# Designed miniproteins, single chains, continued (4), part 43

Each design is a single chain, and the fold is of that chain. pLDDT is the mean over its residues in the fold that is shown.

## One batch from the design tools (miniprotein)

Design m13556
Fold by ESMFold2-Fast:
Structure m13556 (fold): chain A 79 residues (1-79)
Amino acid sequence: MSPEELLQEAAERANAVLAEMETASVAERRRLVAEFEAWLEEVEAAAEGYPPEDRARIRAFLTGLRETLRAALAEHAAA
């Protein structure tokens, strides 16, 4: 998989998780985010095979996705 294809897949999966969270229970939201974060860890491990510039770009992008989903989870947990 190219770095570009990997970033696109990660973005699509994040959007799918965010959409599912809108109708999910509190327990299901936590599971969705945890499963996505576990997948991101596997993606980061696989990315070690890419050139340093691509690895840096991938890491920055995945960090942004983690922050976005954690923020969404926190907002759903508030109140």
Scores: mean pLDDT 81

Design m13557
Fold by ESMFold2-Fast:
Structure m13557 (fold): chain A 70 residues (1-70)
Amino acid sequence: SSLLEKKLEEAEERLEELKAMDPADPAFEPRLLELETELGVLKLAAAVLKDEELLERVVELEEELRKLKA
């Protein structure tokens, strides 16, 4: 669906913004939590729709996000 594709593109953009951000910035943690929540919602939607491509892309973004938390 176009809405889920748009949300995934928005999540990809937010991840790139987080990668460029200083982890010591007070805005980092809230933005990271917001993106983590959005990815969780997208992952659930992908599973319900049985969209394997969408699920794979969301999982890849979750793994990249986890690397930023490490």
Scores: mean pLDDT 82

Design m13558
Fold by ESMFold2-Fast:
Structure m13558 (fold): chain A 75 residues (1-75)
Amino acid sequence: MDEETRKALEVEALITAGEAYYALGKRKKDVEALEKAVELFEEAARKAREAGDEESARRAEELKEEAEREKKKLE
């Protein structure tokens, strides 16, 4: 597998996992699930920036902010 393809798949997997935890946290009002979503989106943004993928980094940062907003509603 190309290294670029591998990095893209890693970022995509992290975003997908974060979205799953975000959905769980919203449905169950689960702060820990939302915290996990924030962590996963932050890691996705970091890896996307390291790969030079500003679009994916921006998307991950937007998703992180949304997860943080939902978490604040439950705290």
Scores: mean pLDDT 83

Design m13559
Fold by ESMFold2-Fast:
Structure m13559 (fold): chain A 56 residues (1-56)
Amino acid sequence: SEKEKEAKEELEKHIEELAKLSGRPASEFKVKSYEVKTGRDGKPVIVYDVEMPVPP
């Protein structure tokens, strides 16, 4: 659905930011799950769980 595509795009941007901050490739961050929920203001909120890369 269109909402799922928008959610995935936002999630990808967050993963890229985490990769930049950690100095590790975005491919090392695995999205375990994501859900689109309704926030207090009635707007969709993306809730996601990301597996952090294992330290060397």
Scores: mean pLDDT 71

Design m13560
Fold by ESMFold2-Fast:
Structure m13560 (fold): chain A 108 residues (1-108)
Amino acid sequence: ANTSTTGSATVGQAGSSNKTATATATGTAAADSTAVSYASVKTTGAGTTTLTITTSSGKTATATAGEDTAVMTLSEAVKAGETVTSTLTATSAGGAATAVMVGVALVA
């Protein structure tokens, strides 16, 4: 069966800069699977948010989001019984307020 887990955080407020937030999602594979880590961000106000997904296996993806919504994904192979933790770190600059979400889906 496919499973999905989600974590969320808010980064900064309008008029704030250099705010950092971390969100995590964790899944344990019941069978040999592909783990798909995903992040969604919506920035409110002027400025940018820099996003980094890091998985417990050491895989990393980075993106920058402006005023629009951005989505980022990365995939990795996972063995039955293994746990994947996806950690999203988001840092706002230029007065951006940002809602962020990270998830991990295990696809057998």
Scores: mean pLDDT 71

Design m13561
Fold by ESMFold2-Fast:
Structure m13561 (fold): chain A 88 residues (1-88)
Amino acid sequence: MLSEEKLKEYEELFKKYDKDGDGVLTKEELRELFSDPEIRSKYPLLSMNSGATDEEIDEWIKKYDKDGDGVIDWEEFLEMLEDLEKKT
């Protein structure tokens, strides 16, 4: 399970890539997040996602997107992080 400190760090990360401030991440914003070498270096959970391709991002959106709107909200992003935590 992610610690509360890690959850806060990921919430700040989410807000950084939420360019519109609407509380969701688009496919493009998710791709930027997972492709950022600094983020991958500082957040090992995100570095476990090797080669964030368009297909991989689409599959993650499909898996975690409860609303079917093609974007990831904070709750869905947390589910993704919990899945990554279980793999490490």
Scores: mean pLDDT 69

Design m13562
Fold by ESMFold2-Fast:
Structure m13562 (fold): chain A 70 residues (1-70)
Amino acid sequence: GSVNNSMDYMGNSMTYTTNDSSMTYVNMSMGGMNNGNYDGSVDNVNMSMTYTTNPNSMSMMTGSMNMVSS
């Protein structure tokens, strides 16, 4: 899937939450593979997560993010 995966570059393509402004928190999904915890990205994710923690839309949220890279 080159055409389809082209847009998944943001990491978690599934992160199409209704908040098209807070969606960018997925960058750490694959990027921090080696570390498993994107220091820079994780900080941003933590911010976005706190905002959208209540929306059931993101029930797949991996707080640790390590299991994603696991």
Scores: mean pLDDT 37

Design m13563
Fold by ESMFold2-Fast:
Structure m13563 (fold): chain A 85 residues (1-85)
Amino acid sequence: SLKEEIEELNKRGLEEGAKALEALKAGDYKEAAKYLRKYAELLLKAGELYASLLSDEEKKKEALELAKKQKEKLLEKAKELEKKA
């Protein structure tokens, strides 16, 4: 189901985020940025699928905008880490 797909994407996203944190603790900024980019992609896809389940058009727009903002924050963090690498 779409709900199960969203849950799987969120689980994978959290796993990539955990890998980013471990890489960051190790001082591997390049690897941390790589995992943050993967997390951002999974988070956006999960958010887009979640928005598709909403019947209210305004709630759909809010959910999609939130997902895009979360992705942008993670990508900006990855970019900052890449500059330190």
Scores: mean pLDDT 89

Design m13565
Fold by ESMFold2-Fast:
Structure m13565 (fold): chain A 90 residues (1-90)
Amino acid sequence: SMDGIRALELAGEGRRAFEAGKYEEAEELLREAVRLGGSWLPTTLRTLGEVLFKLGKYEEAIELYERALSILPSDEETRKQLEEAKKALA
């Protein structure tokens, strides 16, 4: 769908903003990507989780990592990031 294409474009823009250290811009772009259809994309959920972690939003980051793992349970990278976020809350 066109919404699915836009979700992929926004996910790419959000990832680039994250890599540039623009965490608040990355959060806005990635939340919109998830809203438009990115909930089926574990990599988009993981990237949003990484952005939320950088912003100190650890409880929200945990939620996104758990959602990503519910779609792709074998994702070792997401599992490591989930463990790191849980340690940050402790």
Scores: mean pLDDT 87

Design m13566
Fold by ESMFold2-Fast:
Structure m13566 (fold): chain A 63 residues (1-63)
Amino acid sequence: SAEREAIVERALASAKRFAEENGLDVEAVMARVRELAEKLLAGEISPEEFDREVTRVLLEAAN
């Protein structure tokens, strides 16, 4: 859906910026976020679950 595609676009942009600003492995972070994005687009997870899992990925990468 267009709404889910917009959520994915914003999440990928935000995750990339966060990873770059915090000196993280951008490729590794983006690969994990893209995997979650595919699940969201396939309807396997809700937008709320996607937001929680993306936040978890970023917090784990930053520690």
Scores: mean pLDDT 87

Design m13567
Fold by ESMFold2-Fast:
Structure m13567 (fold): chain A 68 residues (1-68)
Amino acid sequence: SLGDEFVEAARQAIDMARQALAEGKVEEARKYIETARKLADLAKQYGMTEKADEVRAEIDRLEAELEA
């Protein structure tokens, strides 16, 4: 479904953000985090509430690492 595609796209954006952080590219990581949040919100709008909430929790943890 389209909602599942948004979930997978959000997970890919999270992976890209983690890789950017590992490389010290904080600005790139922030852009990927922003993209992942938008994709998770779209997934929720298309009915993937549980999976979107799981992805949102991963994004929140990753964002906390940026502020540490």
Scores: mean pLDDT 86

Design m13568
Fold by ESMFold2-Fast:
Structure m13568 (fold): chain A 55 residues (1-55)
Amino acid sequence: SEVEERIRTAEALREQRIEDVRRNPRLSEEEKEELISHLEALEREVLAALRAEAA
């Protein structure tokens, strides 16, 4: 379904952003952990909204 495709796209974009943070040589491990946690929290809200549309 379109909603499932949007959810998969959102999940793929989240993983890409997390990988970009992990690969950034200018960030410390502490900074990476903080940013990844923030990105994961934001993405959980987006995915919850998209899943609610599917219900």
Scores: mean pLDDT 78

Design m13569
Fold by ESMFold2-Fast:
Structure m13569 (fold): chain A 83 residues (1-83)
Amino acid sequence: SMKEEYKKELQKLLPLARRIDSLERTIKENPERADEVIAELQRIKAELEKMKKESKNPLVQDIIDDMLARVDELLAEVEKLKE
């Protein structure tokens, strides 16, 4: 059912959201790890873009768009630390 597919897609997004939280914490505690954090954020971005393309649910696509915006914001902040 559409409701069960929605739940499964949300379950796939939860680990990615947790990874983003972990990377934000990592960069605050260890700014010297900027290159590692950027590489992991780029991987998360690629996975989110893939999930958005494969999703048929506009509500899931909206959640992914919000997560992509958060990743892009965090990437911009981390890049500033390399200056």
Scores: mean pLDDT 86

Design m13570
Fold by ESMFold2-Fast:
Structure m13570 (fold): chain A 63 residues (1-63)
Amino acid sequence: MKEGFEKNKEKIMEEIKETVRAMVDALERLNKDLPPEEVAAWRARIDSLIEKEYEKFKEELKK
């Protein structure tokens, strides 16, 4: 229903963010042997990519 449009939009965005976040966490665990500072730099890069993908998805939802 249209009433649920905004609710559905936010829910989908939240689910996608959580899914990507879980993947990032998994990748970080796989690289646990790396120095913490390098892992932090790598994670910051991935977080930036997540934000870009999230913004792109928001644009799609506007249509």
Scores: mean pLDDT 68

Design m13571
Fold by ESMFold2-Fast:
Structure m13571 (fold): chain A 88 residues (1-88)
Amino acid sequence: KEVLEVAEKLLADPTKAAIAALLGENPELTAAEIARALGLSPSTVSRHLREMEELGVVERFRPEGSRTVVYRPSEEFLRKAAEAARAE
């Protein structure tokens, strides 16, 4: 999908926009850390992270042998965001 459609979906949802901004500053965070930083429940954050992962804007990673899951911006999303910034 086009970068503009992805950006529009993020901006239409203030929670997703806040998560994206936080991950831009802190590239690897757990859902619990994001929830604490934004004052949201872990279940709310996990739902939004799942939707953002489906949009291709975040990546989910779990270290081998660990139950801890971390999230970061996808390289593809960062590349598209950089291209959009240059177009403005």
Scores: mean pLDDT 71

Design m13572
Fold by ESMFold2-Fast:
Structure m13572 (fold): chain A 58 residues (1-58)
Amino acid sequence: VAEAEAEYAAHPDDPVAKLRLGAEYMIAGDRERAKEAFEEALKLDPNNPAAKGMLEVL
């Protein structure tokens, strides 16, 4: 997940970077970290439909 972590580090206030980080954690099988990343994406953009959808399936 290093590439998604680097993307987020470069753009910490970008909800898209948080969504990418969450997706990478899902691929790695780390559902708890994925959930945290998607929750943080929603804090940055509360109406983000992708983050809402991902949290519904976690």
Scores: mean pLDDT 73

Design m13573
Fold by ESMFold2-Fast:
Structure m13573 (fold): chain A 57 residues (1-57)
Amino acid sequence: SSVEAQVIIHEAEELLKKGMISEEELKEIKRLAEQGNVQEAAKLLREKVRESLEKQK
């Protein structure tokens, strides 16, 4: 995978570790990134980060 795909996967794994996303959501992000749909993977990751920040607020 590209460096960008690996970064997205790593960030998604960190979100799972923090309990911010589910295993199913991690699998979907990984699938998109590994299949070359890096922009959709990044979009999903960003959306999950946004949702987590809104819950914190």
Scores: mean pLDDT 80

Design m13574
Fold by ESMFold2-Fast:
Structure m13574 (fold): chain A 106 residues (1-106)
Amino acid sequence: MPEVVLSEETEKKVEEIREAIYNRAPPEEQLRLILEFIEGVKTRADVLAAIELLGLLAEDPRLSPELSERLRAIARTGIDMIAAGAPVEEVRATMAAQVRAVLAAL
């Protein structure tokens, strides 16, 4: 992946969410934290960080294979939209809506 530069404040938020994932907080809690992060994204680098966090959560063995694939699909949607030059606000709105749908299934 190309080098992603985050603001110090955004990087600290990403690290807090990664810590929740590594400490095996409930998947619903992890996904809520990721949703809050997505709702606050302002840059393409922020979107890429959100994609990485979704990918990390998708590896949680407590999730059904179907839910893990849904999280990977959201990450792929984000990558595709960014690659297509979609505005960050559209990517944010799309990813947030899809994450809310997954939360409703947990």
Scores: mean pLDDT 82

Design m13575
Fold by ESMFold2-Fast:
Structure m13575 (fold): chain A 68 residues (1-68)
Amino acid sequence: SEAEIREILEEARELVIEAFGRTDFSDPADVEKAERLSLLLEELERAARAGDLERARRVYEEIKEIVS
């Protein structure tokens, strides 16, 4: 449902914002992680616009794995 997609998107945005707040932009590994999270969030936003719940869930799982 659109409500599930919106909830996933909101939770993912919070996780990405928190991860960015912890990022050391002088560390190449942290920068690479931040760049990957940015790309995944963009992909999640595209899935949300398309109403693709399965894709949204998959991208959300990838975001959670990176921030863990």
Scores: mean pLDDT 86

Design m13576
Fold by ESMFold2-Fast:
Structure m13576 (fold): chain A 74 residues (1-74)
Amino acid sequence: MEADEAIKRLEELEKKYPDIVGPYLELAKKFKEQGRDKVALATAYTGISMAYLKEGKIEKAQEYYDKSVAALKE
């Protein structure tokens, strides 16, 4: 997934959980504007993971957290 796609998915989740997702969305957009695509992608995945954790979807939260860690290494 590209940083732009992850940010778009995070925008959808922000409508449901603005207090949890909003800070991650703003930070991911800021990193993307700075050309820091890997960090933007990792931040967006972390925000998605936190949204799933709030929903009690532990397996999906873990999946997106792992994607966040992987994005920083690539």
Scores: mean pLDDT 82

Design m13577
Fold by ESMFold2-Fast:
Structure m13577 (fold): chain A 69 residues (1-69)
Amino acid sequence: SETIELLKKIYEENKDTDPELALMALNALRTLGEDIPEEEIEELYKKIAEKTGDPELVKKKLEILKNAS
């Protein structure tokens, strides 16, 4: 699927510079049935926490994502 390839490209290109966009791409891939390791998602959340300086906000977002499964 062109959509899956595009999302993988967005993740690879943005995982260090725009971890929020990279995380959105991984979440979209999971919704489409791709098997994404939890470790990859956790690493992106850690990068987001470092950039925002708000680990409590990131913790709440993680809890929302976990409850969506």
Scores: mean pLDDT 75

Design m13578
Fold by ESMFold2-Fast:
Structure m13578 (fold): chain A 89 residues (1-89)
Amino acid sequence: SKELEKKAEGLIKAAEEDKEFVNKNVSKETAEKVNEALEKAKEYAEKALEAARKGDEEKAKEYIEKAYKVLEEKKEVFEEAQKEIEKKE
């Protein structure tokens, strides 16, 4: 499950970096919406990491899938953030 641990750690790090970037570069309203989605995805990624470290590969995969599902369901919010960043360029 080292690959699942690495994937979960990558998701946690990406969420933290994206939160920092969004808070600095987009409107407060859009940042709040993105931060909610990223925090929820991070929570599932942290649960995936814990499961992977315990050798529960099935549970780790379920939580990774849930993290991605949160990001998919909130795709519109990320598209709003991207449009704000593109307009700033």
Scores: mean pLDDT 84

Design m13579
Fold by ESMFold2-Fast:
Structure m13579 (fold): chain A 64 residues (1-64)
Amino acid sequence: MMSEEEIREEVLKRAEELGLSPEQLAELERVFDHLLRVKAAHPQITPEQVLAALEDHIAALKAA
């Protein structure tokens, strides 16, 4: 099971590969923090689900 640190590193690597701007990275950081709070309130949410949601958000930022 991935740790929060491992998810953060994987997300940052993917964001770098996609060439996200500093503003898009700041937005991604806010979404990550929000999802971690949601996961803390809902233990049934897996780290893999958090990663999938962040990957969807990265794709949306790249498309915008």
Scores: mean pLDDT 75

Design m13580
Fold by ESMFold2-Fast:
Structure m13580 (fold): chain A 55 residues (1-55)
Amino acid sequence: MAAERLARELGRRAEEAVRKLIEMGLLEGDEEKLIETARRVGENGGRVVAEERAR
């Protein structure tokens, strides 16, 4: 399975999780920056996990 698929899925889930935390008042700051950072971290994590599983 493509690493890019897992990266995209984890990036999306990270965005949703951070958006939920902001709505619940558990996370404060620049909402746009927080969501973008979460997406990048999730995408990178997904690629790393997929690469390790392929080995």
Scores: mean pLDDT 75

Design m13581
Fold by ESMFold2-Fast:
Structure m13581 (fold): chain A 57 residues (1-57)
Amino acid sequence: SLEQDLKVLAARYKLDPSDTAKLQELLQEANKVDEEHPDDHEKREELLEKKAQELKE
């Protein structure tokens, strides 16, 4: 479910699980990164870590 997906992202990237707007933004980035870099797991993680860090600020 969407709620479970957002909670998993919050736990993985150390974001506030109640901040659904930031979590949805991170989920959108995850989908985009999967589409643009389907064969590069390292690049996907790098881009998601960067996005999560931006959202923490």
Scores: mean pLDDT 81

Design m13582
Fold by ESMFold2-Fast:
Formats: structure tokens, sequence, C-alpha cells
Structure m13582 (fold): chain A 64 residues (1-64)
């Protein structure tokens, strides 16, 4: 694939932090944040991508 979706990037970051999590539940939580507009808001250009993904991944994990 040429590009990954924001939900996919957040899902990968969350599973990197906590590999024992259920990938399906992580994807569902990440997609919910995207649908609520929280993930796009987290992609502030002034913040390094790695820091944005980590913060959003922690938010997804907190929803589990």
Amino acid sequence: HMERTPAEMVTEAALELHPSLDPEKVREAAQRLVDEGRVPAGFDPSMPLEERLRALAEAVIAEL
C-alpha cells in the first residue's frame, strides 16, 4: 500500500507499546477516535510524528 491511514498508524504504535493487546480491539478504538475527529486533531504539524502517534496510542489504550 502506498499510504497508511491515521487509524492504522495509531494501531501500530499502540501494539508496539503493548504487544499483548488484542489487535482487533485496538483497531476498533483507533477507528473510533478517527470517527470522533480526535486522531486528525492529534496530527498537529508542529509536533513530531512519533510523539503524536505515541500520545494517540496511549489514548487508544486508555479506551480499552
Scores: mean pLDDT 69

Design m13583
Fold by ESMFold2-Fast:
Structure m13583 (fold): chain A 66 residues (1-66)
Amino acid sequence: GLPKNELVKITSKTGGYKDLVKKAGGKILSENENEVIAVVPTEKVPELTEEVAKKGGTVTVLGPGE
């Protein structure tokens, strides 16, 4: 089956993605000025991707977050 969580990388120049990750029920693993790495519930990844894209960012799925 699909994993319960996905490991994702969020990249943007505008910030604010930490709050979107937390709103999606995700856990931030690392962060810097341009990049957030987080574990996010698989069912919330599409919504997170759309909200990040609205802010000019990109979500990349790195694999299962378990």
Scores: mean pLDDT 78

Design m13584
Fold by ESMFold2-Fast:
Structure m13584 (fold): chain A 92 residues (1-92)
Amino acid sequence: SHMAQLDALIKQIEKEKKVTPEQRAQILALLESITDDDAFDEAIARVEKVLEKLPNSPEKLQLLFDLGVLALKRAVDRVMEERGLEPKPIKK
């Protein structure tokens, strides 16, 4: 269901050649819900390829930034877990 929702959002963005803040939030939430790492990486790559075809806009650039941050965070978390390393505690 989440992958079908993501595909529908991607197709809407391709058709309208525009990203709204609401669509950005929905895409990020759907991507964060993907627990399989391969499916996550494929979904990120698909969204990025669609965005590359769109005219530049603040919403497009913000989504590209947010996708990059999310992908990096997930990759770091995977490496840390696989190596048995504890994340550094946030010193308040």
Scores: mean pLDDT 80

Design m13585
Fold by ESMFold2-Fast:
Structure m13585 (fold): chain A 80 residues (1-80)
Amino acid sequence: MEEKVKAVTPEEKELAREIAYRLQLSFILEVLKEKGYSDEEIEETRRLFERAYRGDPEALARVNELDKEVDEYLKEKWKK
């Protein structure tokens, strides 16, 4: 609920969350580019993440599906 450690402000905590979200998005977009997704599909994915970040439940469901797809691809790529 409220931040008990006042060394980090609520604004800094929100910024950290936003940075983590943007890093996850950037990472997923790079994987999609490696898989041959078009610029249009990449832009659609970026819009989907923005909606999910705002709390859109349909976008959240699609982001979770995409996250699983990316995770599976990476596991296969780095699986010896």
Scores: mean pLDDT 72

Design m13586
Fold by ESMFold2-Fast:
Structure m13586 (fold): chain A 60 residues (1-60)
Amino acid sequence: IDEEEIEEALARMKVAIARKLADQGDVEEALELLREAAKSPSPRAREIAEEALREIEARA
């Protein structure tokens, strides 16, 4: 399996968790999780995390 695919899967999982946290009012925890995901060595994983980060920041 490609390391890129693993990084993307991790980013998608973190986005799902972050969205759930934001829906529960834990916006700061959601943003911290997404900022960590945005440090991924994978360009696609970073893109996924950054997109979700912008979405949740707009809610705050």
Scores: mean pLDDT 80

Design m13587
Fold by ESMFold2-Fast:
Structure m13587 (fold): chain A 57 residues (1-57)
Amino acid sequence: TLLTVLEIRRILMEIKGLSKEEAREEALKLGARTVKELAEALGVDEETVRKIVEKIK
């Protein structure tokens, strides 16, 4: 299951503390990512990413 750019942006804001503008740019550079791929890219566990996704759903 792929994350949307909006979900990736929110995850980047929460985990890395990026601004909306910085998070949008980084999300676009990352492209389509699964929860696992994004967790690996950010150096966090998949559970951390899943908890953030649950907050925005």
Scores: mean pLDDT 78

Design m13588
Fold by ESMFold2-Fast:
Structure m13588 (fold): chain A 53 residues (1-53)
Amino acid sequence: DEVRRALALGDDAAVREAIAAARSRAELEEIIEAARFLDRPDIAAEAEAALAA
């Protein structure tokens, strides 16, 4: 999972690119889950905002 790798490495630019490129609710939900698992509430909040838009 590219998103989990980017989160673990602290590559926030790659994670934000993934959020912007996400085309489905399921893709955003995967990012939210990965961010929560890795204790990145900032990224989880960004993905949740994208999901709500």
Scores: mean pLDDT 80

Design m13589
Fold by ESMFold2-Fast:
Structure m13589 (fold): chain A 79 residues (1-79)
Amino acid sequence: MEIDPARAAALLLLATGRWLAKKGHYDEAVELYVRALRIAKENGDEELVREAVENLREILDKASPEARERAERAIREAE
């Protein structure tokens, strides 16, 4: 079985985003989570879509207003 490159990319973005969020780099984490969400949505990966949305929601209050708007828009597009 070939590993799906899109799924692998989304997983790496989520893992890196979580690492950045843990270090307080919330705006950078939002950017990576939004990218992961878009990849998951386009690939039909409902599990990764939900995971990316959950990660975004957990840091919305800690991100800048600009990053929060970006995250909220990406979540709406994934619904």
Scores: mean pLDDT 84

Design m13591
Fold by ESMFold2-Fast:
Structure m13591 (fold): chain A 100 residues (1-100)
Amino acid sequence: MKVEVRTSSGETLEAEVEELPGKAVATATFPPQELRKGDLFSASVKAVLKKNSAFLEGDASTRVVSETSAEEGKTVTATLEQTAAEPTQVTATVKVVGEL
């Protein structure tokens, strides 16, 4: 399945979900941009992980406020995780990766 990740600048990226035992992970990589603390990402996961299943189904959504700042020219990556223990919850982690 795919998830949609939106930035505060209005950019939207789709990321493929990797299904792992007990969890699912999706990574979206944004073009170089200035990301400041308080910048808002929104993410929608169109699936809920079933217990002891690698299959995702249903709907979940979350909003992420950036806890980091990035300099212009750096790539921003948002990672979304959903686990079998809390299938209605999605954890989003924002990381700054890649320097020019």
Scores: mean pLDDT 48

Design m13592
Fold by ESMFold2-Fast:
Structure m13592 (fold): chain A 61 residues (1-61)
Amino acid sequence: MTLEDLREVVERARRVLGIPEEQAETILDNAVKLGADVETVLMAIANITGISVEEVRRALA
């Protein structure tokens, strides 16, 4: 998985779900540092937004 894939997911979440820029940047930075996959990023977004991972996946489809 590339950094570009992770950035695309985080940017889409910011645009669609209204995640603040600072939180979006923190998610991306942590994902890169930890070698996290897209699923881990989706879980972080779900945690911040208070919706399920399945709902996050649907919103970003």
Scores: mean pLDDT 78

Design m13593
Fold by ESMFold2-Fast:
Structure m13593 (fold): chain A 90 residues (1-90)
Amino acid sequence: SREEAVKKIEEEAERLIETIKDPRQKEILQDGVKTAIELMLEKNASVDMVMTAAAVKIYEKGKELGLPLSEISKVAQGLLDIIRKVAEES
C-alpha cells in the first residue's frame, strides 16, 4: 500500500541520513524525502514523478547551500535508489 511504501522510504532514508557526516548533505536529503512523501500522499503521483521532484529539490537546495555537483548527485542517487527499491517491492 501507499502507507507501507511511505514507511519504508522513511526508514531507509533515516538509515542513509545516519551515514552522512556533512550537515548540508543531510539537509538536502531530508528535503528530498519530504518532497517525495508529500507527493506520494497528497497527489498520488507516479514513481517517475516522485523521483523527478525529489531530485529537483535536492539539486536546487544543494546549489543554494554551495555543495559541489558531485556531492549533490551522490545524495540524489541515494534517495532515488531507495524510492525505486520500495516501488519494486510494493
Scores: mean pLDDT 86

